# Designed miniproteins, single chains, continued (5), part 86

Each design is a single chain, and the fold is of that chain. pLDDT is the mean over its residues in the fold that is shown.

## One batch from the design tools (miniprotein)

Design m18985
Fold by ESMFold2-Fast:
Structure m18985 (fold): chain A 66 residues (1-66)
Amino acid sequence: SELERFIEEARRLSLDEAIELASRKIRELYERYEESGGDPEILREINELKRALVLLMDAAQAALAA
């Protein structure tokens, strides 16, 4: 899945780099979603990555507070 590929890539990245990667992948998936005419599987992958992005942003905020 896109989420699994993202997690493998993100293991080697800083939090800021992982946030940038997630944002880029979400943008690319939205382009594919529009081209597909609303494929629900692509929308599911977008929602999974958006949830991951929220968690990464929360982690980055927590790291700055520590």
Scores: mean pLDDT 84

Design m18986
Fold by ESMFold2-Fast:
Structure m18986 (fold): chain A 61 residues (1-61)
Amino acid sequence: MPELSEEEKEKVLDIFIDGLAEGLTPEQIAERVSKELGLELTPEEVIKIAMDYIFERGKAR
C-alpha cells in the first residue's frame, strides 16, 4: 500500500466526494485520483483512504 501524507489523504477524500456528487463509479474516481495526484490506487484503496480520513477527522486528537 502507498504511504500517504495527511494532505494526500485529504485530497483523495475531496476527489472521492466530488466524484460521488457527479455520479462517477468507484473505478472512475480511482482514475481521477491517479490522474490528479499521481497515485496508483485501486477503487477499494480510495474508499479505505477516504473512510480512514473521515474517522481521523471525526475523532479530535
Scores: mean pLDDT 76

Design m18987
Fold by ESMFold2-Fast:
Structure m18987 (fold): chain A 81 residues (1-81)
Amino acid sequence: EELLRVLRHILRDLENAKKMAEYLGDKESVELLNKAIELVRRVLAGDFSALPELKRVLEELSKSKNPAIADFAKYALELLD
């Protein structure tokens, strides 16, 4: 239950970050955020095998040239251990 609550919060933050990246024309971040959103939805549906790939995508987002996206991704990684 705790992991699922954390993932629902991460999903909302990812959707907000995607809207920001779309507004800024940051296509690379939009593609990574879309992938992360899909992976979070898979884990929420019970596919926990998607977790390692989600962590990899969040690590890529943590290297974003946009500090807000990078900081969010680092925070999400800390929440997921």
Scores: mean pLDDT 85

Design m18988
Fold by ESMFold2-Fast:
Structure m18988 (fold): chain A 84 residues (1-84)
Amino acid sequence: SELLKILEKLYKEVKELALKAGLSEETAEKVAALAVKAVELYAKNEPQEKIDKYLEEIKSLVDEETYKKIKELVEKAIKEIEEA
């Protein structure tokens, strides 16, 4: 599945970014899982309100600069889904 490949890549990239930002392994995995869930909900045409709840949880766990970079990775994954 193309979607599964995009989600697996997103998980890895978000986790690596969070670890580089100084987050623990456990928090990095949680943030990566939340990012993947947000993109999965987008792919399912779920309301933006539901997607935003996962993004808000990420924002609560990371600093603003790290959140911005994670948001860019999420937007890139969404674009890859739209172009597939």
Scores: mean pLDDT 87

Design m18989
Fold by ESMFold2-Fast:
Structure m18989 (fold): chain A 75 residues (1-75)
Amino acid sequence: SMEEVQRIVQESVNLGLERGIPLDQLHRTLETLLDLFQQGDFDSMQQYVDSIKDPKLKEVAEETLRRLKELQQRS
């Protein structure tokens, strides 16, 4: 559901901020993942996450991708 998607994104932003990642970087990264998720392009989501050079940002993006995939697979 959109509510669960919004919750995943919000929790990912909060986690990233707690880890010291700038809000602008989190917004750009999560917006890209959300756009690809809405298109159903999980291969491009994985490629995007794999391209992230900042280890902390990559970990947040990997967790977000995992949660979005699980949400899609449940219904």
Scores: mean pLDDT 85

Design m18990
Fold by ESMFold2-Fast:
Structure m18990 (fold): chain A 79 residues (1-79)
Amino acid sequence: MAEEALAVLRAGIEELRANPDAVVAELRAAGVSAEELRRQAERNAELGLEAARALGSEELARAAEEARATMLEIADRLA
């Protein structure tokens, strides 16, 4: 289970890193604000870190933190 969650998070991070400008354009078209995206990133990170602690997965914790950092970078571009 932790391995599946880790794979999904890593794939998502790689997709965001591969084409951040396209992601920003899509979010703007959808009416997503930078503030809203930052709030979602923080909430998702909190849940991910809690899951990592429950599962004892250091790799999942790192992936959750990387996902937060990546989403916050996208939010900064969106602002």
Scores: mean pLDDT 80

Design m18991
Fold by ESMFold2-Fast:
Structure m18991 (fold): chain A 70 residues (1-70)
Amino acid sequence: SPQVELLRHALELAEAERDPERRREMVVGVLIGVLELTLSSDERVRALAEFLGLSLEEQLERTRELIERL
């Protein structure tokens, strides 16, 4: 899917970002894109709630896992 490839590329750019604030913003943007491609609003709510409690490193890993499932 072109959307999945775009999200994967965006995550790579986020991982390469050196500014922690910009990196977090980019990771959140990728997550929102991933959640929009899932069809379950319940899954989106749970994923977002869990994600907000994670460290930046864990947020990156979680987003990678979600992209792999698409």
Scores: mean pLDDT 77

Design m18992
Fold by ESMFold2-Fast:
Parts: structure tokens; sequence; C-alpha cells
Structure m18992 (fold): chain A 65 residues (1-65)
């Protein structure tokens, strides 16, 4: 499915917010949440480049900090 860059960004931001909330509630480490995000994106968004995946990871790290 071809999403607009804006729609893809909004969906990833919403996913990151949900993962940050879950990490805080479950006491997950930053590295555990990062690996969950990478695995999820590789499985569910196989068309995403590694650069785009790492940009999402960077955003997740900023929200956890």
Amino acid sequence: MLLSPEELKARIERLIDAMVTAAREQGLSEEEVVEKLRSYLRQHFPHMSEKEIEQAVEELRKRLA
C-alpha cells in the first residue's frame, strides 16, 4: 500500500507514542523498545528503507529521553 509521506509519518508517530506509553507502563528498557520497533517495522512495513527505520528509532529515542 502506497501511503503519502505525511500519512506514513503520522502513523509512525502514533505507533511511537503507543510504544513509549507501553514501555513506561511495563518497565521496558530503551533497547528493548527499540528492538520491538525495528522488528515491527521490518515485518509490517517491508517497503521501508533501513534509513527510514533508523529515523523512526531516533524519534522513539527522543521521546523516551
Scores: mean pLDDT 79

Design m18993
Fold by ESMFold2-Fast:
Structure m18993 (fold): chain A 92 residues (1-92)
Amino acid sequence: SALLEKEEQLIEEIREKLKGKTELEDVFKGLAELFKEAVETYREELIKEIAKIAGISLEEAEKILEEYLKLLEDPDVSPEKFAAFIAKVEAL
């Protein structure tokens, strides 16, 4: 419950930042740091908020979250792979 309350607060803070000028890559890095252990448990909530914040479909938001999680789990992750992901999200 305390974790859920913190996640809700952080999602709202991210929503407010995305309404203005914000570094999208910093937002996704923050999400990963805060949702490390709970990411899979809160998958549907994350997808819904990503879709709402970015103004995209739930399907696109799910794909973004899945690609982001794969990058975090990739033993061969590189700055180029991360930059390609960010560019893809920015193109939405």
Scores: mean pLDDT 64

Design m18994
Fold by ESMFold2-Fast:
Structure m18994 (fold): chain A 62 residues (1-62)
Amino acid sequence: SMMEHQRLSNEVRRRGLEAEEEIKKLEDNGRKNPELREEYRKKAEEVREELTRFGDEFSASL
């Protein structure tokens, strides 16, 4: 239904915005802490992968 489609789209958008904010914070922390830069970069990559997987799962339902 249109309402179910809208709810899923809103959920994907919300999680996307939250993930973008988290990734930005991780990347900023990596720049401020050069010794931990690689660790923060990997964490940001993991967040991106989780977001992609979540989006793919919900896109299949739309």
Scores: mean pLDDT 78

Design m18995
Fold by ESMFold2-Fast:
Structure m18995 (fold): chain A 71 residues (1-71)
Amino acid sequence: MEEIQKLIEEAVEAKLAGDEKTAEELIERAAEKAVQHFSVSESAREQAFKYYKEEIEKKVEELVKKIKEEE
């Protein structure tokens, strides 16, 4: 879980810096780590990856908005 949280934090920093490509890559890495952590089957991995990517992307967007409000 620490690895996933670190990737989410790095994705937030990338979005704040305007580096959307790096943020997307970090979100995908976090989703892949989540799929590995929950030990999903190979046939379910693609669906699980999509689900976790969407959830992580939403979380990153929420954190970015919160930080921008604190400026």
Scores: mean pLDDT 77

Design m18996
Fold by ESMFold2-Fast:
Structure m18996 (fold): chain A 81 residues (1-81)
Amino acid sequence: DELVKEAAELAAVSGEEAAKKLAPFLREKGDKELMEEVYLAMLRALLRTLGVSDEDIEAILAALRAGDMDKADALFEEALA
């Protein structure tokens, strides 16, 4: 159901807010890379919940790691079509 998918997206946004509160502690540890990996792991879980294939998830995450936001957005849109 579309409503369930929207709820999962909202939960991910709420997770980002929680991550912002934790960010000062992770910065003190000097582990920005760990913070980025946590974010990507959360996004992977969300995409799986939305029914995106593992292959498409890895392609989207690879584009995000490369900083190619336009490619990541296009891949996500195709995966949900």
Scores: mean pLDDT 64

Design m18997
Fold by ESMFold2-Fast:
Structure m18997 (fold): chain A 68 residues (1-68)
Amino acid sequence: SFEEIKEEILEEAERIVRTLRARGLSDEQIREAVRRHVEARMEELKLTPEQRREVMEEVERLVDELLA
């Protein structure tokens, strides 16, 4: 389901943030790495524009919380 796909992408994004933050990368570098990964995953999964918007909004919210 789309909900399961969204959960997987969010878990992947969180893993990237935590890993790169632990390695001392800047917030800008972390955000760019997450963006590239998520965009590639959405393209691979052939998500609709509406689904892509929802995923990106939740990813941005998650990244903001983790980097706060």
Scores: mean pLDDT 88

Design m18998
Fold by ESMFold2-Fast:
Structure m18998 (fold): chain A 85 residues (1-85)
Amino acid sequence: LDLHPNVPPEIAELLEEAKRAIEEGDEARAKELLREALSLIPGPSKADHSKILELLEKIERALEEGDLEEALRYLVELVNLMTSS
């Protein structure tokens, strides 16, 4: 899992657990953990970059479609983006 070192530990732990649940085939647990991680990410402010909004849309879409690996990938991209700049 390619997480920036400044990602909050609580989010990083949820994403690591989600990855394990995906690898174990526990789709229900993986979806729950991904939703929980997403809930810890604040909504976009008026000044937020459009790429953050795009990633949030892609995450919700992937979760709705049951593409948990894709959802995890976009969540990792989102948290890395928010912590690197």
Scores: mean pLDDT 77

Design m18999
Fold by ESMFold2-Fast:
Structure m18999 (fold): chain A 68 residues (1-68)
Amino acid sequence: IKLADTPEARAAARGGAAGLARDPSRATAGSVAKDLYEAGGISREDALRLGRLSGAEVLEVLRAQGYA
Protein backbone atom coordinates (compact mmCIF):
# COMPACT_ATOMS: atom_id res chain seq x y z
CA ILE A 1 0.00 0.00 0.00
CA LYS A 2 1.40 3.41 -1.07
CA LEU A 3 0.67 6.62 0.85
CA ALA A 4 0.92 10.02 -0.82
CA ASP A 5 3.21 12.59 0.83
CA THR A 6 0.73 15.48 1.05
CA PRO A 7 -0.44 17.46 4.12
CA GLU A 8 -4.00 16.07 3.75
CA ALA A 9 -2.79 12.46 3.42
CA ARG A 10 -0.41 12.86 6.40
CA ALA A 11 -3.21 14.34 8.55
CA ALA A 12 -5.59 11.51 7.58
CA ALA A 13 -2.89 8.89 8.30
CA ARG A 14 -2.06 10.37 11.74
CA GLY A 15 -5.75 10.59 12.67
CA GLY A 16 -6.35 7.07 11.39
CA ALA A 17 -3.42 5.63 13.35
CA ALA A 18 -4.62 7.35 16.55
CA GLY A 19 -8.18 6.09 15.97
CA LEU A 20 -7.04 2.51 15.35
CA ALA A 21 -4.82 2.59 18.46
CA ARG A 22 -7.99 3.37 20.47
CA ASP A 23 -10.34 1.05 18.51
CA PRO A 24 -8.72 -1.53 16.18
CA SER A 25 -12.14 -2.69 14.88
CA ARG A 26 -12.94 -3.42 11.23
CA ALA A 27 -15.41 -0.48 11.28
CA THR A 28 -12.65 1.95 12.31
CA ALA A 29 -10.29 0.39 9.72
CA GLY A 30 -12.95 0.97 7.04
CA SER A 31 -13.39 4.61 8.10
CA VAL A 32 -9.60 5.10 7.99
CA ALA A 33 -9.38 3.58 4.49
CA LYS A 34 -12.22 5.87 3.32
CA ASP A 35 -10.61 8.97 4.88
CA LEU A 36 -7.23 8.15 3.27
CA TYR A 37 -8.89 7.64 -0.13
CA GLU A 38 -10.92 10.89 0.14
CA ALA A 39 -7.75 12.81 1.19
CA GLY A 40 -6.05 11.51 -1.98
CA GLY A 41 -3.58 9.56 0.16
CA ILE A 42 -4.19 6.17 -1.46
CA SER A 43 -5.65 4.75 -4.66
CA ARG A 44 -9.10 3.14 -4.80
CA GLU A 45 -7.37 -0.24 -5.26
CA ASP A 46 -5.26 0.28 -2.11
CA ALA A 47 -8.38 1.36 -0.17
CA LEU A 48 -10.01 -1.96 -1.18
CA ARG A 49 -6.87 -3.83 -0.05
CA LEU A 50 -7.04 -2.09 3.35
CA GLY A 51 -10.66 -3.30 3.61
CA ARG A 52 -9.33 -6.89 3.61
CA LEU A 53 -6.98 -6.22 6.54
CA SER A 54 -7.77 -6.22 10.27
CA GLY A 55 -7.62 -2.96 12.21
CA ALA A 56 -4.35 -4.10 13.79
CA GLU A 57 -2.87 -4.77 10.32
CA VAL A 58 -3.97 -1.33 9.02
CA LEU A 59 -2.37 0.25 12.11
CA GLU A 60 0.88 -1.65 11.34
CA VAL A 61 0.83 -0.27 7.77
CA LEU A 62 0.44 3.30 9.09
CA ARG A 63 3.14 2.84 11.76
CA ALA A 64 5.54 1.44 9.12
CA GLN A 65 5.02 4.73 7.22
CA GLY A 66 5.89 6.72 10.40
CA TYR A 67 2.37 7.56 11.61
CA ALA A 68 1.11 7.03 15.17
Scores: mean pLDDT 79

Design m19000
Fold by ESMFold2-Fast:
Structure m19000 (fold): chain A 90 residues (1-90)
Amino acid sequence: HMSPEELRQIAKDLVDLILEMFKKGESEDKILDYAKKLIEHLFSLLSKEEAEGFLKEFEKIAKEVIEKHPELKPVLEKLIEHIKELIKKK
């Protein structure tokens, strides 16, 4: 079982990675493709309850990052929707 603190750290690390890819000039499509693959791999390892916990932490961190970097809103919102779809399949 992953703790809530571990799920929060993974969510933070993923958002930090997305921000770094954006700063390096990677396209939205490339960032989305890479992040979706990481999330899908992670979710193959998580229970439904852990995946729901991850979504909650990811949404919180994404909201904070969007306030500082509003240009990331489209990519982060698309990832949140993808996470919700993956949870529905569990």
Scores: mean pLDDT 85

Design m19001
Fold by ESMFold2-Fast:
Structure m19001 (fold): chain A 72 residues (1-72)
Amino acid sequence: SVEVVGLQMRGVSYLLEGDYKAASEEYKKASEIAEKQGDLSLSYYLLSKSYKLLGDYELSKKYEEKAKEIEK
């Protein structure tokens, strides 16, 4: 959706500024909207990105694997 794309673009803008925490928050907001719209694969992928930016590699991998499982 346009809302999810807009939040992802804001996340990328924060990454370019080096603000990983703000970027992770935008990706989490995007994941919540994707979930409400029924796109669980996109929601899990965005959560994976958010956790990776926060240094939580275990949760990042867990959500990446969940997204890939839905895509298969």
Scores: mean pLDDT 84

Design m19002
Fold by ESMFold2-Fast:
Structure m19002 (fold): chain A 68 residues (1-68)
Amino acid sequence: SEEEQHQQIVDDAEALMRAAAAPLLERYPELRPAVEAGIAEEVARLSTLSVSQAQQRLDQLRAHLEQQ
C-alpha cells in the first residue's frame, strides 16, 4: 500500500541518518540532543511529503552521505 511504502521510506531515512551520526556521537556525545532533534525534524518533514517527494529526499540523503 501507499502507506506501507511511505513508512518504509521514512524508516530507511531515519536508519541512514542514525548510522551516519553514530561515529560523530561516539566522539562527541554532547551533540546527541541536537542530532536527535535534527533526525526528528527530518522524519516529521518526510511524513508530510508525498511518497514520490519522500523517495526523492531519501535519494538525496543517500547521495549526500556517500560524499562525506
Scores: mean pLDDT 85

Design m19003
Fold by ESMFold2-Fast:
Structure m19003 (fold): chain A 60 residues (1-60)
Amino acid sequence: GPEEVANSYALEFLNNLSKNPTLESVKKYAEDFYDKVKKAKLSESALLDAKRAVDEMLKK
């Protein structure tokens, strides 16, 4: 479902980040993740979950 799709994008983001863990890469991968989630037209709850995951990663 939408939550599984959002989790899939989050895992892809984390995998990409692990290969190139610079602050610039974090921002670029976060933007790509947000764009994918928006284009997929996921439910509002799934979009909020995806946003929270990205925000938590960026605060780390």
Scores: mean pLDDT 68

Design m19004
Fold by ESMFold2-Fast:
Structure m19004 (fold): chain A 66 residues (1-66)
Amino acid sequence: SKIYRVTVLEDNGAFDFGEGPVKKGTVLLLEDVRTNEDGELVGRNVETGHPVLVDPKKVEVEEVAA
């Protein structure tokens, strides 16, 4: 499966449903990334297994593994 590196550029640029709001400067590794009806990215945190919601305007996304 593809893995994406998500670099959070602003506070609240991502929300981890197990951990809460993600702080600026955090780097997340997400799998199973897809876009929802509202244009937000949804994926799974590789380390914790929790769903993560991402604001694409407040992050950088890079594919790092296939």
Scores: mean pLDDT 83

Design m19005
Fold by ESMFold2-Fast:
Parts: sequence; structure tokens; C-alpha cells
Structure m19005 (fold): chain A 68 residues (1-68)
Amino acid sequence: SSIDELFAEAEALIATGEPSIELDTLLGLLRIMEALGMLDEAQRERLRALEAAAAPLRAALAERIAAA
């Protein structure tokens, strides 16, 4: 499914260890899909795990944006 593809893409970006706008955009899209009721319980749990794993990279990106 397209949702599972978005999760896989976000997980691949986290695995690179690189802060990116693309990762932040994918997480934003997944949160919108959650708000629209498009995610099942397992997908919502996967999103929570993904957000936790992405937190250091998102913090680094936010610092870069704030410094610009």
C-alpha cells in the first residue's frame, strides 16, 4: 500500500542518519493521514516508533533552519 511505502521511505531516511526536509515532510504527511483516520492501530504505533527514532534528526534539522 502507499501508506506502507511512505513508512518504508521514512525508515530508510532515518537509517542514513542525515537530517533532511524529506524526512520531516514524510512524517508530516503520515501525521495528516493519522488525523484523517487513514491509519490503523498498528500503523499509528509504527508512526510513534518512527517519530521517536527520527527525533534526533528532526532536532538537528530544526537547528539548521533556525541558524539560516
Scores: mean pLDDT 82

Design m19006
Fold by ESMFold2-Fast:
Structure m19006 (fold): chain A 91 residues (1-91)
Amino acid sequence: DATTYTGLKLRVIGLYLDAERALEAGDEEAAKKAIDEIYKVGLEALERGYEDVAKLAVEKLRELAELAEKKGFEEVAKYAKEKAEELEKKL
């Protein structure tokens, strides 16, 4: 189930890979969409008490911010960092 501990964890990982591919392709819109979905999965995990999954989401958002910055996508990097900070504040 997509809302179980394992399901949410796999969704974070899958969305992270989607965001990586989008950044490699230069697709900023697809990258921002995947970042937004990782953030939403992190919030869902917190609501369900799956703190480890929410922490994974924060970690992946920070990794995406670094990757986007390295590739020169400043707006995407800022967006991912802001989403990571908002989610971490709720932990």
Scores: mean pLDDT 89

Design m19007
Fold by ESMFold2-Fast:
Structure m19007 (fold): chain A 56 residues (1-56)
Amino acid sequence: AAQRHVRIIGTDGTILADFDTPASQINLDVSAWIDANGLTIIDTDPANNTYTVAPA
């Protein structure tokens, strides 16, 4: 499977996480990271695999 570069950013644009994962695992890896950090997704940019998060 093709590998994709994933970016998780705060509401201020600060990069909180930056990692590569198989395209088929993006949703699982992102969800696991967000849950582990007590955050929630408030916006997504699927074209750039970028997720904006805020405290839950």
Scores: mean pLDDT 80

Design m19008
Fold by ESMFold2-Fast:
Structure m19008 (fold): chain A 79 residues (1-79)
Amino acid sequence: MTVRIPTVPIYIEAPNLEELAEKALEELGLKDNKNTKVEFLEKSPYTGKENVVLIRTTTKNGTILGDDLEVIHEVHLKE
């Protein structure tokens, strides 16, 4: 079973969404994580903001019950 947890949205300064995704991956320590998926969305399903990056990472047996844990990071342009 997979337990899915959205995190509080984060704001990062970047000139565009591609660089926003790169900076977010580095800040979250996920740049080399093979279980990480990056999605570019026209509109956030959580905040309704336009042009967002979603970063999803899955940790196998990441819960105390042995379920897989999917963490969802929503990243916005700060400036």
Scores: mean pLDDT 73

Design m19009
Fold by ESMFold2-Fast:
Structure m19009 (fold): chain A 63 residues (1-63)
Amino acid sequence: MKIIENILRRLSKGKYLSKSQVIKAGEIFGIERGKVTKALKELTKKKRYSIDEAVEILEKLLK
C-alpha cells in the first residue's frame, strides 16, 4: 500500500529503517507489536530494513 511507504519514508532519515521503526509503523496500521516483532524474526534476521522490505513485511501482516 502506498500509504505504508509514505509513513516509512517519514520515519527514516535515510534509505533504511531500524527494527523499532518498522514495529512503530506496524502499530500505526493497527498491527500488534508482538506480531510485527515475530514476523521480523521469522522473515528476516537483518537489523536494518530498506523501505521496500519494510513495506513487503507490513503488507504480508495486513493480509
Scores: mean pLDDT 70

Design m19010
Fold by ESMFold2-Fast:
Structure m19010 (fold): chain A 96 residues (1-96)
Amino acid sequence: PLPPPARPATLTEEELKEYEAAFALGIMEERRRLEGLPELDEEERRRELEEALELLKEAKKKAEEDGTTELFYGSLVVAATLYVGREEARRIAEEL
């Protein structure tokens, strides 16, 4: 099987937003699960999602500076498809 490629030129801005939201949610939920933390309140969930998205922005900027954007986008697509259902990612992207 092929590793995920660099960001596809045909990927829409809307699809990219969905992938970014899914990845951020995946990071948040996985961290909480691994740490055995209690279920988050809606306000706390939004704050954690915002923090995860901010970390994603910093990682993207660093990848651009280091010339590793291909790895970044590849990881983003894989995580988005594996960690979160696309319907939940779409819902979060719509709220952003």
Scores: mean pLDDT 63

Design m19011
Fold by ESMFold2-Fast:
Structure m19011 (fold): chain A 74 residues (1-74)
Amino acid sequence: MTREQLDEELRAFGEEMVKRLKDIEKARKESPVRARALEILGAFGLGMLTEDPEERLELAKKYGASEEVIEAVK
């Protein structure tokens, strides 16, 4: 795997994670139950989004993740 390919894949992954979090916010308006399921899945993905643990926890809380999910993302 080339360094350029790795950079492209990481960028694409980051964009998918951001899109996922926006989808969770939108789904929350339409269906609270479905939004909660997506929120849990999104919180697991947040661990890959930033290098700063505090930022990851802040994002998880912003999208309404429970304390159990936040502990799992650590």
Scores: mean pLDDT 60

Design m19012
Fold by ESMFold2-Fast:
Structure m19012 (fold): chain A 94 residues (1-94)
Amino acid sequence: MQDRLIQAGQQIKRTGEELKERARQLAEEGKDNPEALELAKQAERLAEEAIRLAEQAIEAAQQGNLDEAMRLLEQALLKVGEAIYYIRRAEELL
């Protein structure tokens, strides 16, 4: 279980980093579209939150706090889903 939670956290962290980079690209593309720019900035913030939650989950799992690690991974996945939603909305405006 511990190793699986660490692997899940590492995967969510990688996904968050990819979403953060995509959000930054969309913010650059959307500089002349205020609505797209705001959506892209929101996606970047959500991706950063997902990365932080995933890092906290990895630390909790390493300490043997498996219930806490699972709770943090669930929160990280929710932030990933929210970031994807905002990225899609920003892309639709560009």
Scores: mean pLDDT 89

Design m19013
Fold by ESMFold2-Fast:
Structure m19013 (fold): chain A 55 residues (1-55)
Amino acid sequence: SPEEEIRAVREEIEALSQEMMDKAAAGELTPEQAEEAERRLRELMRRWRELQAEL
């Protein structure tokens, strides 16, 4: 269902954000990794909006 997919997308966004914060705190986050994560977050946010439109 759209509600289940929205939950999954939100969890993925939260997990990715936490991973990036952890890497940044450890001094392990490269500019390339940050750019890739930003691109992925934008894709997830787009999917979230599409799913909300189905509700």
Scores: mean pLDDT 82

Design m19014
Fold by ESMFold2-Fast:
Structure m19014 (fold): chain A 61 residues (1-61)
Amino acid sequence: GLDTLADIILDLMKKLGIAEEAAQNKDTAIAIAEFFATLLGLSNALGKQIGDIVLDRLKSL
């Protein structure tokens, strides 16, 4: 579900070296998630939900 996709995106952020920046900037995390959602043909609303899940996981580390 969205949790699994958020975990995949978080892992990609870590591999790209941008996880720390995304953790400090909510708008950056959401923008990245919305970009991936657009690439997959998903709605901006789904991208925002995924971004919020990613940000929540970054805060809980």
Scores: mean pLDDT 72

Design m19015
Fold by ESMFold2-Fast:
Structure m19015 (fold): chain A 81 residues (1-81)
Amino acid sequence: SFLKKAEESKKKAEEYEKKGNYEESGIKYGESGFYYERMGKYDESIEMYNRSKELFEKSGNKEMAEEFGKRKALVEKRKAA
């Protein structure tokens, strides 16, 4: 189930964030966003991609932060269509 995969990735992201592993947290929020997007759950996808961007910014990974910012914007456009 994509829902269970999205929820599992979100839970792992939260655990990494609590440990200060911000880059790994960003990756797991991004994975969660991807599963929500594939289900058409755009609000949850936008939230997860935004969290991913924030964690990559916090880790100093500007490239990945920009990538997830762009992915978030694409999902916002898809929701508006």
Scores: mean pLDDT 90

Design m19016
Fold by ESMFold2-Fast:
Structure m19016 (fold): chain A 77 residues (1-77)
Amino acid sequence: MAYERGYKAGYEAKSKEEFEKKLKEAIEESLLEKALYLSLNEPKFDKLYSVEEIFEEVKKEVKEGAEEGRREREEKE
């Protein structure tokens, strides 16, 4: 799940640079998995905006998860 992947990236990151790298990787992996799922399991779309909105939701979930994970990491100090 995109949120969980983001959360793990944020929680495990020990530095700001590591957080940015893990966040980028989590976004790329989540988008790739979603694209593969849509190509194999979903009916074809006649409107491009539907695919773009799905991808934006995935990015949002990863970012929200990462911010939550990072917050918990920082609170544990």
Scores: mean pLDDT 71

Design m19017
Fold by ESMFold2-Fast:
Structure m19017 (fold): chain A 80 residues (1-80)
Amino acid sequence: LKEDLEKVVAEFRAGLEEIYRDVKEKGIPRQQALDRIRDLVEEFSRKLEELYEKGAEPEDIRRAAQEVSEAVREFLKFLE
């Protein structure tokens, strides 16, 4: 479960990296980047809830959510 949480966080970060690359290299519009971030957050939230229901520790869930929240905040600053 903890390893599954780490994997879910890593997958989220990889998705952000892909969006970042597309913004930098392909010049996708800000709105498209925001829509893709929203989709990533929704998928992350769904997976996080599933892991919590399967018995993941609340502290590990909180840590994963915090890491993702910080990554999103940094990326949104980049898009400004």
Scores: mean pLDDT 83

Design m19018
Fold by ESMFold2-Fast:
Structure m19018 (fold): chain A 81 residues (1-81)
Amino acid sequence: SMEEAIREFERRLSGLEPEEAEIATEFVRAVAAGDYEKAKELIIEAAKKHLSEEEVKEVEAHVDEIIERTKALLEKIAEAL
């Protein structure tokens, strides 16, 4: 199930710093819930904190593709479980 895929993804994030793991988990949950506006907001906000203005524009240009790839990855994890 998608919920099991999210749990597996969270388990794989266990090596990250707590703040990074929390942001990544929130992003994945937003994608799984179909809340693409929240997912987009989270990824752009994170990009603005760590990347240059030019790199942020590149993320904004590809945000829909990033979300679609994340959704496909979650579906593959769910099928493998």
Scores: mean pLDDT 73

Design m19019
Fold by ESMFold2-Fast:
Structure m19019 (fold): chain A 85 residues (1-85)
Amino acid sequence: MEEERKKLEEGKKRMMGLLWLTVADVEIWLAEKYLKEGNLEEAKRHLEAARQALDDAIHYGADPQRVAELEKRIEELEKKIKEKE
């Protein structure tokens, strides 16, 4: 019972980490889309949402390599947004 319960809890944690990585990825995509359309306000909003989702993914123990890849994309987007201000 307890070992099976622990396995379910570990599974939930992994699923939550993957979910938040997916949310971060989608938010980055939306930020890129709005930036391309010239909507800096929406691009900034989605970029902030991506950072929050990435923080949540880290909290749930998401893959450090995936986290590093998304963080790099966020940093590149921040630079592009600043260049358009």
Scores: mean pLDDT 85

Design m19020
Fold by ESMFold2-Fast:
Order: structure tokens, then C-alpha cells, then sequence
Structure m19020 (fold): chain A 62 residues (1-62)
């Protein structure tokens, strides 16, 4: 499926860290970027992929 292909193209370790930080900051993209020491443009593609394919924390940990 497109979801499985998207998962195979992601750096799961990096995306998992981004997603956990995003949830810890109640969906605040700016706070997430600041906490990770990166720009918003660095994390937005990962977050967009997670939303588009409904990827969960469990998917990234597997």
C-alpha cells in the first residue's frame, strides 16, 4: 500500500523522535522545532507524511 511505501521511505528513528516531541508539545510545530534544535521546514515534511497516511507511533516503533 502507499502507507507501507511511505513508511519504508522514512527515517523511522528520526520521524519517531519528531512525532513524540510533537505530541508532548500538544501539536505545536514551532515548540517542537525549537526543542529538537531544527527549523520548522525540517520537521514539516515528516509531520505531513504522518497525517496523510495516518501513521501511528506503533508503526514507527516496529
Amino acid sequence: SGRELALSLLDKEKTLKIYKTYLENNGDIEATAKKLGVSKSTILPDLATLEAYEITLEDLEK
Scores: mean pLDDT 82

Design m19021
Fold by ESMFold2-Fast:
Structure m19021 (fold): chain A 77 residues (1-77)
Amino acid sequence: SLAEELRRLAEEGRYLEAAQLLVEAGLSPDEARALLTEAGVSELDIRRVLGVMEALRRLGRRLSEEELQAETVRQVL
């Protein structure tokens, strides 16, 4: 399950990958917090994952825009 995978990733300190799964699943920060809590993730690790999720959301949107533009340039070159 997604909850089991998130718990495993958090236990391994893989907060970026956990945050990426939450973003890919389209979860809001509140939904992500609820799922992490249900999965038994510690409050400290929940804060870390949610912090990375917010940073990834901002960076990912910018990076996706830049990656789409770079891909377009590569195909037109």
Scores: mean pLDDT 75

